# Ledger of designs, part 32: designed miniproteins, single chains, continued (4)

Each design is a single chain, and the fold is of that chain. pLDDT is the mean over its residues in the fold that is shown.

## One batch from the design tools (miniprotein)

Design m13078
Fold by ESMFold2-Fast:
Structure m13078 (fold): chain A 79 residues (1-79)
Amino acid sequence: MKLTGADAKNTEALKALQKKYGLKDDGYLDEGSISMLLGDPDYPEVNTPTKFILELERALGLKQDGIADDAFLKAVKLL
C-alpha cells in the first residue's frame, strides 16, 4: 500500500525525508519502505525507528513523541 501527501506541503516534507534517509524522493511512502526504514539493517540496536517517526512528526507538525500513535497513522494515511 502506498501513502501519498494530500497537499504539496506534506508531499514536499515526505520527499525531504526520503532524500535524507537515502530513499527515492518521490513523496510516496509504501509499507515496505517504512518497514525498511524502521528496521535499519546497519544499526538495529539504535532507536532508528523512533528517530524516523520523530522526524516525520516534526515535518507534518504533529506531536513529537517518537511513537506511531493513532494521530500519526491517521495523518500519514490522509496524506
Scores: mean pLDDT 55

Design m13079
Fold by ESMFold2-Fast:
Structure m13079 (fold): chain A 91 residues (1-91)
Amino acid sequence: SSLLEKLEEELKKLEKELEELREEAERINASEEIKKQLEDAERLIEESRKRLEELKKNPEAPVKELVLLQMHIIAASAELFVVRRQLERQK
């Protein structure tokens, strides 16, 4: 569906942002707090990827499953936003 395609593109952007933020955190020797937040964001992104792949295999899945995926993607985006701001402050 068009919604599923949109969620996949959003997830790909988050996966790329996670890798960029991890590289930045390594370069500046970021705090354990920031590293923990990146690990938490990774878990949300990995769960979202798994759910997305399951939904692609089951087109008859309830709308509730798409809503849950969207909520996970929003949560992951929020976590990465917080990490990005913290890294900017430690520059």
Scores: mean pLDDT 84

Design m13080
Fold by ESMFold2-Fast:
Structure m13080 (fold): chain A 94 residues (1-94)
Amino acid sequence: STFELERDLGALLLAAAVLRVLAKKEGEEEIVKKAEELMKRVDELERRLEENPEPTEEERRRLEEEIRKLREELLELIREFDKRQEERKKEEEK
């Protein structure tokens, strides 16, 4: 079933979109750009899945690996955003 792949891609897109909105409010332009790049990569994987809704075992493994990499990159970007917010908070406490 491709439902699990579609679900994972949808979750990544939503998380990246939320991060983009939060980063934009905080003036974190670099994080906004990286979040938008992740969103574009999710859209590309969704398009590939739409063009091939019955992927082979090898194609499915490749899609799962790309989704895993996107998830790792998104988590690192969230950590970077959190770190920048904590640094800003410490500066405001001075």
Scores: mean pLDDT 85

Design m13081
Fold by ESMFold2-Fast:
Structure m13081 (fold): chain A 83 residues (1-83)
Amino acid sequence: EKKKKIAEELYELAIKFIENLENKDVKGAAESFKKLNELMQKNPELTEAMLEEFIKGLQALARKDYEKAKEYFRKAAEKGAEY
């Protein structure tokens, strides 16, 4: 399904962004974030369905809790796939 595929791509980009931050790859992180933001803007309804868990992921990332951030982004993708 198109929605499931887009949710999966959002998850993959979010994980790549986190991994680039962990590895201090500033250029890679910026590129991953740009792609993530573009995909979210193109899919506002799907983004809304994922929003609660996505915000929790960003909050975990702000605390440098990378594992918890990945967990929340996975849950966001699961909610998006069900939408």
Scores: mean pLDDT 78

Design m13082
Fold by ESMFold2-Fast:
Structure m13082 (fold): chain A 79 residues (1-79)
Amino acid sequence: MTRTVNPRVLSDAEIQIVADAFGERFASLDEEKQAAMLQDIALGLMGVFLSREDALALVREHANAPLSDVLRALQDRYV
């Protein structure tokens, strides 16, 4: 019944941090691409076994890099 709701792992505050860090690169995306980007970041955060706060700090630090580089930096933390 109806379309599948894509579950969100990040809180609204965490989403705002990502949106602010990426700026126009996030804002210029359509809603589906924004959701996919947030989901990829959330999966990266889950994979690194860091506290969520430390993982978000790492995302903010790498926000000027392409998303693939940010995810790679997160993934390098969990082996």
Scores: mean pLDDT 59

Design m13083
Fold by ESMFold2-Fast:
Structure m13083 (fold): chain A 77 residues (1-77)
Amino acid sequence: SLAEQYRKEAEEAEKNGDLEKAADFYSRAGVLYLQEGKYDEAIEYFERAVQLYKKLGDEERAKRFEEMAKIAKELSK
């Protein structure tokens, strides 16, 4: 799936130290997993994106994906 491709891109970017690219691709993977109803995967990759955005000092995008992870948690009930 496209979500799996974005997850792999994020993992490669993270291995290469490109934290901005990693955060972008983890967040994109999370959105696609959310759209597919794969809430556990969406939560995991949104939380990874949050940690990376916080490390980058991007509190605005970190907050956005914290909110998306919260939505995915509510939908998983």
Scores: mean pLDDT 89

Design m13084
Fold by ESMFold2-Fast:
Structure m13084 (fold): chain A 90 residues (1-90)
Amino acid sequence: IFSAPGGIRDSVKKTLEDAGLEVIEYDEFTEEKAKKYIKENNLDPKKTNVLVVHDDPELQKKAAEILRKLGFNVVIPKPGEEYETAKKLV
């Protein structure tokens, strides 16, 4: 799950998707939304890497904890390193 501000978002999203990563943007993230996404996309949490990017560190932490609880491998990139971090997951 990826959420970034600014006009470069679509280019970054395309690059991540071209690398085989699924990118979804959320204004608000909840356990219910995460479970719905897993069900709709038939994801195996144990085989899925997720990037969590958010301007608010508390919301980023909350989203990461929800995803880890559901069994995902969650990576929180450093600000400005979202693309470089994503490339390492491919």
Scores: mean pLDDT 63

Design m13085
Fold by ESMFold2-Fast:
Structure m13085 (fold): chain A 82 residues (1-82)
Amino acid sequence: GNSFEEIKNSTIKHLEEEIKRLSGEAAADLRAVRDAVAAADSVEQMLSAVTEALAASTDEKAKEILNHIRLSLENALEELSS
């Protein structure tokens, strides 16, 4: 539905804005997540991609950004399930 498209587009935009501010490993981590989110067809798939990237990341700034996005996607899933 439109709510999924809005969540996906907002998540991609947020990731792209953060990528522009970062370099090196942090930027590479967020680019991989952006590409995974762009390929997702559900909020559950986006959340899975972000959770996997958060677990794999060693950069504290990337982890902070990914954790914030994870929480936002978890909240979106709860709202869609209610």
Scores: mean pLDDT 83

Design m13086
Fold by ESMFold2-Fast:
Structure m13086 (fold): chain A 87 residues (1-87)
Amino acid sequence: KLKELEEKIKKILEEAKKLKLGETLEYEFRTPEDVLVKVTVYAAEIDGVFGPLIEVEDEPPSADLAAVRARSAEVRAEARRRAEEAA
């Protein structure tokens, strides 16, 4: 089940490589567990290098997706930290 979600995110990541700095892509889909998942991809420049970042949110929260949501929060925090250090 989660493997199918991972494949969708992987395809979104490929499309994210075409994003311009400051642009955001937002996707919504429903998992096999009937959880609505929102995937936000934004293009950020970190340490002078262009890089797409991925955020994942689920609604309602799923125990299986709790780890994915926590990882999304870490990615957001890391991106902000790197941007701040680059300044």
Scores: mean pLDDT 60

Design m13087
Fold by ESMFold2-Fast:
Structure m13087 (fold): chain A 90 residues (1-90)
Amino acid sequence: MAEAVIRAVRPHLKWDKEKNLPVIADPEGATRAFLEAAGLDLSLPDDTVVAEVNGKKYTVKDVLDIFRDALGRDALIALPPLATLAENVV
């Protein structure tokens, strides 16, 4: 699963010459690819509840907004831990 998520996000990465490492070039596209690879049905209306954690309901739009912010800020920090988790836990 984590490997599939990384593969889905890879096409949305671009080389940053200033940082000398890959960065997210398309945060929205990367977020959608990440969530679809994780099993979320993005064809549902934005206001459709798709998750509930500790009594709080999350819609398709809520999940997209949360992950878009996370991937847009420090995607490279999130991606390596997911790869390591796939090898040792999944």
Scores: mean pLDDT 60

Design m13088
Fold by ESMFold2-Fast:
Structure m13088 (fold): chain A 82 residues (1-82)
Amino acid sequence: DPLTEARRLILKALRYIKKGDYEKAISYLEQAVELVKQAPQNELTREALRKIEEAIKYLKEGKFDEAIQKVNEAIRLLLQAQ
């Protein structure tokens, strides 16, 4: 299921953010975006996509606490969507 795989990758991304490996975190979040896009779209999946994209933006800006908040919001939304 694409949403289950997306959540798994987002959890990996969160682990790498906490370890300071932001390049791997961004890579896993970008892979999660592609998996969420493969799932049937609804309000929760569209909101989750926005949160993942915001997390990627914050990681690139060096705003790591904000990125973690957006990652946690995306995980919650995808869990509710499934």
Scores: mean pLDDT 88

Design m13089
Fold by ESMFold2-Fast:
Structure m13089 (fold): chain A 95 residues (1-95)
Amino acid sequence: SEEKRKEIAELLEEAIRLAEEGKRRGPDYLFEAAKKLSEAAKKAKEVEELKEVARQIEDAGNRVLEATGLSPEEARRAAEEVIEELRKAKEKVKE
C-alpha cells in the first residue's frame, strides 16, 4: 500500500497543478484535473485506510468536472475550493 499511497499522492499533486492552470487557462485543464482525480480515487478505494479519502477525491473530481460548464468566475471559485480540499486529502494519503 506504500507504493499505492505514493501513486495517489503524485496523482493528487498533478490534479492540483492542472486545477491551478485551469483557473488561468480554461476548462480543458479542469477536465484533465478531473481525469487525474478519477484515477486517484480508484487507487485510493483499493487501500482500506483511504476509502473515506477516496470518496472525498471522487467528490472533488465531480465538482471540477461540473466547473468546466460554469462561467470563468464560478469555475475559478470552484477550482480554488477543490484545490484546498485536495491539499488536505494529499496530507491524509501521506500519513
Scores: mean pLDDT 86

Design m13090
Fold by ESMFold2-Fast:
Structure m13090 (fold): chain A 98 residues (1-98)
Amino acid sequence: SELEEGIEKIDKLSDEALELAKKGKYEEALKKLEEAIKVAEELVARFPNDQRIRAPLERLKAVLETLKTYLLLEGKEDLAKEAEKLIERVDELLAQLP
């Protein structure tokens, strides 16, 4: 289904972002996570209050918080602020779900 395909895409993009982060490619990792958020925004808009979207969003938030922690430890404050903006965007999506 389109919902299941979207959830799989969010998880795949999150995994790709973690792999990029392990290689020190933090800007590319953040771009993958932003793409995952766009997929999640489309799913929330099309399937409002579908609980199956909650767990992928919570996993996406955990990845973003982990990345933010790494960025702060490496003194990359500007990129950590970008990660924080993406976390806020995920929180807004989570607030739309039951």
Scores: mean pLDDT 89

Design m13091
Fold by ESMFold2-Fast:
Structure m13091 (fold): chain A 86 residues (1-86)
Amino acid sequence: SVKEEAKKLAEELAKKYGIPILELPEEELSSVLENGIEYAKLVLEGVSKEELAKIAEEKQGKRPKDEELEEMVKKAKEIQKEYEKL
């Protein structure tokens, strides 16, 4: 299933990047991967909004709108708070 593939990928990312993904609730884990965990991780590491936009443009071939970037930052911070609760 998509959830099982997501969990396997998350375990590999946790091992490679030191993200405590194994402590996330199952629903939140799926959300992190669907929202682009790599972008979320960069935001959590303190990458600027401008640098995040550039990385997204390079990967997706188009620059996200400021509103989309602000939602990504907000979601990444919410995910970090959930990590801190566990």
Scores: mean pLDDT 56

Design m13092
Fold by ESMFold2-Fast:
Structure m13092 (fold): chain A 89 residues (1-89)
Amino acid sequence: SEFEQALLRAGVELIAASSTVFVVEQSVKNRQIKLTPEEQAKLARAKALVAEAERKYKEAKTLEEVKEAYRLAREALRLADEVEKRILA
């Protein structure tokens, strides 16, 4: 169904977002990287968005709810990617 296909896509995006947050946090810890206040705020927001996306993903019963979970996961990934690009440069 269209709902099941959307749910699969949202799940993949959520895995990508949570994995990127995990990799960034591990890199910061293992390399003792000092994040700027802006980078700390972005990473914290990405973590909060992953948690919210996971909750909405698990509760989703409609296509619109799945789209919202996907949107939150996408925003989390965007923020985490911005921090990752800086710390890997």
Scores: mean pLDDT 89

Design m13093
Fold by ESMFold2-Fast:
Structure m13093 (fold): chain A 54 residues (1-54)
Amino acid sequence: NDGMIKRLEGMRTTVRLLSDAGVAASKSEEEAQQLREAGDQAVQHLDDQIQRIK
């Protein structure tokens, strides 16, 4: 379903943008690393969903 894939791809883009913004706004490298890992996990989850639909 192309509509579902496009929705998931849009969510993936939003997650990456929010993660990048959080990293840029972080007060420490520790906080930045935690935000990068959380963003990577969320993106991986969405990528897994897209692959299951494709």
Scores: mean pLDDT 81

Design m13094
Fold by ESMFold2-Fast:
Structure m13094 (fold): chain A 79 residues (1-79)
Amino acid sequence: MLKPLTPLERKVLQLIVDAYREGRTAVSEEEIAKRLGISRPTVRKALDRLEERGYVVRVAPGLYAPGPKAFLFDIIDKI
């Protein structure tokens, strides 16, 4: 069932998209946790939900890249 992104999910997704725009191909759970000041288990729960919905892709254990729906994030943000 399609649900709106939570504020935490939006922050995690924005960080991953911003890193990609800066020329990075992947971001670690630890880096996201440090940048947002939250625990790694909390980040993992948000990332799991974003991956299930196609916003991020796990490329290796603890490493995430933008998924197909992440490139539609700018369109959603303009609505």
Scores: mean pLDDT 76

Design m13095
Fold by ESMFold2-Fast:
Structure m13095 (fold): chain A 65 residues (1-65)
Amino acid sequence: SLMELLVQMIRAIDEGNLDAARELGRQIKERDPRLGPLVDRLVDAAEQGNWALASGSALLMALEI
């Protein structure tokens, strides 16, 4: 499910595994392209260490799923 992919993506980010996070984000975008901008924001925020932006992006994705 999209929610399981999002949970796995958040876990990958928490573990510092950005390659896994990007791959999971790609899978989310393939299933629901409307989530593309939020996936990209989550990845960018994680790469920058911006916790506030990452949390907000993940929450918005969960609400759209």
Scores: mean pLDDT 86

Design m13096
Fold by ESMFold2-Fast:
Structure m13096 (fold): chain A 104 residues (1-104)
Amino acid sequence: GANIDEALKLLEEMKKLAMEVLRATEDRDLINRAIGVLLSIIGLQFELDQLKAQGKDLSKSVIDKLKELLEKAKEAFRKGDYEAALDYLEEGLQVLQEEIEKLR
């Protein structure tokens, strides 16, 4: 559905931001968290592709929340607050995971 297609695009933007965190920091904990975000995105992309194949779709409220959190993550990254950027990305991935579980 349209919302799954939009979620897949948002996951690609979240992936790009996590990769930018990896390039910007030498902090081991932040590097490990960014890698965790990237791995979670790969898993969620696979699950969304499966739901799309089944003709299921996400709620608009989940898409709106992902957009809000991604913009907050980008702003935190712009300010050099990599911990806050990862906090927002991780929250977004959790919101998406919980919605996917409700559709199972």
Scores: mean pLDDT 91

Design m13097
Fold by ESMFold2-Fast:
Structure m13097 (fold): chain A 85 residues (1-85)
Amino acid sequence: MEKKVLELVAEAGKKFEAGDYKGFVELLYEVGKLYLEEGDLEKAKEVAKELEQIADYLRNVLGDEEAAKLAKEKAEEILKKVEEA
């Protein structure tokens, strides 16, 4: 699991550097899903909070409203799954 998380985070960083902010958000969401699958609800919740912070950054600093909306939606989806677990 740790190796897959590190690989996804590294790929997310590459997407961010390329200006693919939606791809960046999608890869971080995959990290959150991996933590949910392993039952690590605390780490999943942490990823969701990071996605909320990223949404604010994407909207307010980079002006990418679509990527910001996606980040917020993915954060809410993770938090809902944490509540259901």
Scores: mean pLDDT 84

Design m13098
Fold by ESMFold2-Fast:
Structure m13098 (fold): chain A 73 residues (1-73)
Amino acid sequence: DDLLRQAAADFAELKAIAKELGVEVDFSDSPINAAKKARDEIEKKARELGNEELAQRSRDVADQFIADVKAAA
């Protein structure tokens, strides 16, 4: 339950970052695929805006989400 709860929180953070940057991601797809796409699109957009900290945060959150989902499986 703790891993699934943490994964849900990480996914919500990715959705919030994507929304703030105006990045369109299909979050109804496979959760792992959605997280990977969100990470890549957010990182690209954040770098275009010169926000390396946001790019790194997006990468860390997505990687943690993927790890938590795999560990909970």
Scores: mean pLDDT 78

Design m13099
Fold by ESMFold2-Fast:
Structure m13099 (fold): chain A 63 residues (1-63)
Amino acid sequence: MFESSRHAAEEAAARAVAADPSLAPEMEKGLAQADRLGEQSPEAGSAAYLALAVWAQERLDAL
């Protein structure tokens, strides 16, 4: 797994959950899915983490 992509996703998820706690289950699922995908392909896992970070940022921008 790419540490930088995972860190970006974890930070974005934490910010989103801090702003809207109802997002916690979705963020947990997203991180777990990216972790699983990363076990098979680091590139796919990295892409999933970045997609989650973007999605979390979009939720923050909508608040």
Scores: mean pLDDT 78

Design m13100
Fold by ESMFold2-Fast:
Structure m13100 (fold): chain A 76 residues (1-76)
Amino acid sequence: SEIEELKKEVDELRKKAEEFNNPSLIKQIDVIKNKIEEAEKAREKGDTERAQELLDSVKKDIENLKLTLEIIERRK
């Protein structure tokens, strides 16, 4: 559920980055998406500590990315 929510959020951010035609942001988003997949695999293996570290990292990356996109959007 948490992983599904994060995946959805990242997909929405990726679409927004594509609309801004910003390849650097798209690449950053793909890195975040890969971390989510690693967290999912870690959870499936029972490595809850590793999964939590990856999810915490993803949440911080998403928050920073949202701030960056907001700045770009306001700077018309």
Scores: mean pLDDT 82

Design m13101
Fold by ESMFold2-Fast:
Structure m13101 (fold): chain A 76 residues (1-76)
Amino acid sequence: SAHHRLARRLLAAMSPEERARARELFRQLDSTKPIEEHEELIALVRRALEREGLPLEYALDPAVIEALGKELLTTP
């Protein structure tokens, strides 16, 4: 899907350290809280969006966040 392609693109724009931290943040993600309250995770996604020249509001798109979580949590 387009969201999975975007997720892979954003992950490729992250450093190995940023990807490892994002993976940990997704494991700790509190689904009862709004995504906007996950400030460190949103900051990592926003940095990747800036490197790729993409709209920063994509960091708050639930489909983008879901695709990122799937890519990070289903890959060893």
Scores: mean pLDDT 82

Design m13102
Fold by ESMFold2-Fast:
Structure m13102 (fold): chain A 68 residues (1-68)
Amino acid sequence: SPLSPEEAAVAKAVEERAKELASAGKLSIQQAFDAAKEAVERAKELLREGASPEEALRAAMEILDKAA
């Protein structure tokens, strides 16, 4: 299914953060891709459960930072 505007915004922020972590050598390209996918799926779950975009983004960023 296509992403909502809120889901798309979180996905973009997650992708940029994953690129930063890969560029810093904290994650391989593959690890960054896998962590970003997990982070986006978690954010989508939270948004669908009625969480705020800020709450969903925070949870997604925590997944990326934990992976690094």
Scores: mean pLDDT 84

Design m13103
Fold by ESMFold2-Fast:
Structure m13103 (fold): chain A 98 residues (1-98)
Amino acid sequence: MSMKKYRVVVRVNSPSKETKERELDLVQEIAKEVGAKIVKLDREKGIMEVEFDSLEVVREFTKKLLQAKAEGKIPYLEISARDPEAAAAILEAENEFA
């Protein structure tokens, strides 16, 4: 049994520095709400890397981000993962949200 950690990459492709900073701050608050660890934050590029101990929390985090996007709070949001299990959890959350 390997204790697997899941890494998710959030990108905010906002054309405005002020909008990008506001959107990243909201992503950071959502990450804290679900108890995820922020392992990298690049404010200039609008990139945040977040680490999870559970696929259920990856799904919850993704749903919260999609809700914020639907409300117009983070319109330039992109979510991805290199880990196939984390990528599948993101896709499941997207399908459940739709």
Scores: mean pLDDT 82

Design m13104
Fold by ESMFold2-Fast:
Structure m13104 (fold): chain A 76 residues (1-76)
Amino acid sequence: KEEEIFKKIKDALIEAGMSEKDAEEIAKEVVKLIMEGKYNEALRYALEKMQKLGLSLEQIKLAFDKLSDIIEELKS
């Protein structure tokens, strides 16, 4: 449940080029927001953190698309 969502989000961030440590820290907060039903806040938090870490626009887009897909699947 939460652990599965956490793993999917962490893996998506790592695939976008984030370090495992940063992906784990960001994924924890993103999962918390998702579990609270705060989907837009979760996406905004991830975007702001990726920008602060200096990820490229292409890396941010890849991560955002993957996170959006995960969230839409949870709404279904």
Scores: mean pLDDT 84

Design m13105
Fold by ESMFold2-Fast:
Structure m13105 (fold): chain A 98 residues (1-98)
Amino acid sequence: SKEYLEKLIKETENPSIITELQKMLEEEIELDEEMKKLIEKAMKDESETHAARVLEGVRLLSKVDEETRKKYLSLLASEDGEVLIKTNRELKEIVEKQ
């Protein structure tokens, strides 16, 4: 995942996206193919705010168990900003309770 994340950081000028990708690098996040698809879709989105929320969600998703990951993957594919805000809040609570 390190080479993939370093390449994405070089390809974007968005500070919020760079910040989330740098956090993934620092935390040595392992990305599966579904997570990579979410990142690539988000980075093509017209809303930089939406893209940053999806990237935060993917970073949090990497820290939870497989059952929780499967549940929240579909929610992170949502185009609704309120769904992403709620999903990221719930994922943060799950990660913090570990």
Scores: mean pLDDT 80

Design m13106
Fold by ESMFold2-Fast:
Structure m13106 (fold): chain A 78 residues (1-78)
Amino acid sequence: SALDLLEAAIAALSENRDLEAIERLLTRLYVLQVISPEAMAQIGEILRAAAERGERELSDEERQQIIDILRQELAKLK
């Protein structure tokens, strides 16, 4: 279900900092229509900022921001 996919994504973000892996995960959620275009746009800005710094990993603050966005999307499905 969409809820299970969002919960799994939140759990994966707690264990993984790798920008490329996180980007693939979030793109999959968007393609499966699990997250809104608005949420994907917000997440895209965070990922873009990290990529522009030449980072291969997200900071803990950036991960928390993405997790918060995913939790907001999860709340909309309840």
Scores: mean pLDDT 81

Design m13107
Fold by ESMFold2-Fast:
Structure m13107 (fold): chain A 91 residues (1-91)
Amino acid sequence: GPAMEIMRRADEQLSKAKTPEEKAAILERAIAELRRVTGRAPFDLLLLAAELYIQAGDYERARALLDEALAQYPDSPAAQRLQAQVDALLA
């Protein structure tokens, strides 16, 4: 289906990407397409993109993705841990 095709293209692009910034941008585009076709951003991809933006130094984009992830699952230990890390880096 469309979601599988979006992920297949993202995986191909990720295999060629060299930097965390490039990988984060690829995932953010895939998340946007998945949100358009399914009506929701996948939680696991929001966390992965946030982690890559942290590695790239783009803490504001990481925060935005984590806010969306925590809106879906407020009690996620993984999402809460990444949020605490981003908040510390922005302090």
Scores: mean pLDDT 89

Design m13108
Fold by ESMFold2-Fast:
Structure m13108 (fold): chain A 79 residues (1-79)
Amino acid sequence: SKMELGIQIESLDTLARMQYVVLKNEGKLTPEMKELFDEIERLAKKGMEKIKNGSDVSTVQKILDEIKSKLKEFQSLVS
């Protein structure tokens, strides 16, 4: 459902923000990490706007899948 997709987008956005804050506070944030975080933030905003504007579940799912992929990339830069 669109509500479940919205909850997942918000949860992943929150996780990315928490990781970003930790990295920034520890002085470990690289320009590549920041760029990827900014992309995750833009996708989360886009996904929520698509839900608000009545876009199809499949359209929102594709955005969620892209957020998941970029979050995995962001996390790989930490290791």
Scores: mean pLDDT 87

Design m13109
Fold by ESMFold2-Fast:
Structure m13109 (fold): chain A 69 residues (1-69)
Amino acid sequence: MPSALEIAEELLAQGKSGREVLEALLELYRQGKISREELGETVERLIQEGLLSGEDFAALVEALTAELA
């Protein structure tokens, strides 16, 4: 099974926006296919590698806050 990081990198390579990648990761989290910790670590890793912007991360945090509050 591909990791959350591998899925994110593949989507970015296909020309998906950071927001679209984050929506895909959030859906995997909602389905129980990745943990909250794995989701957070994957997003942090992508930002460190320059593949996602801080704006994309802020959008994910907003979405997760709505679901996890």
Scores: mean pLDDT 73

Design m13110
Fold by ESMFold2-Fast:
Structure m13110 (fold): chain A 91 residues (1-91)
Amino acid sequence: SLLEEIERAALERAVAELAARRPELGIRSAEDLEAAIKAALAAGDLELATELLLTAARAVLEALRPYLSEEEYAAAEAEFAAWAAAQRARA
């Protein structure tokens, strides 16, 4: 399904980005990412949990790129950036 394809592409992008940016977290798979988010939430580390969740959400937006016009993608990216800034401020 299209949703399954987008989810897979998004998870691969998020894992690759975190492996490059945050190698100390040891995130090498979708399962590692899920475990890291759950561990951060259980520890009350809302800043780390927010970073990981926003990385995954941005990866979904990027995976949608082939299905959106340039204008639609730019609008979605701007909306995401505003929402992400608000989430970081609350963490």
Scores: mean pLDDT 84

Design m13111
Fold by ESMFold2-Fast:
Structure m13111 (fold): chain A 74 residues (1-74)
Amino acid sequence: MPSLEEQAVQMGLDLARSLAARHGLTLSEEQEAALRERIREVVREGLARGWSEKELLNRIYAEVHALIQELRAA
């Protein structure tokens, strides 16, 4: 089975790609790589701090939405 970290990264990327496409945007390879690493950091920090799945999910959604808002503002 994929790890929680791998599942979170895949979910975040799928969400980011979907939201970007809805706004006529495309994520660069560098932007996708940065998001992958950021989500891994969030999962590692959350697990170390004993965060719930809901808290991890909320933080991942926040990171994805922040990226899409930055791209839309540019």
Scores: mean pLDDT 81

Design m13112
Fold by ESMFold2-Fast:
Structure m13112 (fold): chain A 68 residues (1-68)
Amino acid sequence: AKYSVEFSSAVDPAQVEAVVSQFGGKVESVVNPTHIQVTVPSGKEADVALALAEAFPQAQLLSFNYLA
């Protein structure tokens, strides 16, 4: 499934890719440095959200919204 991910401050899209790829996901597009769209396999959503929140201690995960 496709998700819109928003952070409180800029994150490195390559680090987002590294995190989501561990769960079989990928970065679909970088809207801007705080807003990235990712694809996540079914059943991995909670694990990916938690991993993203932990990967960027200087940026808060503000939203993880289902798109498609």
Scores: mean pLDDT 81

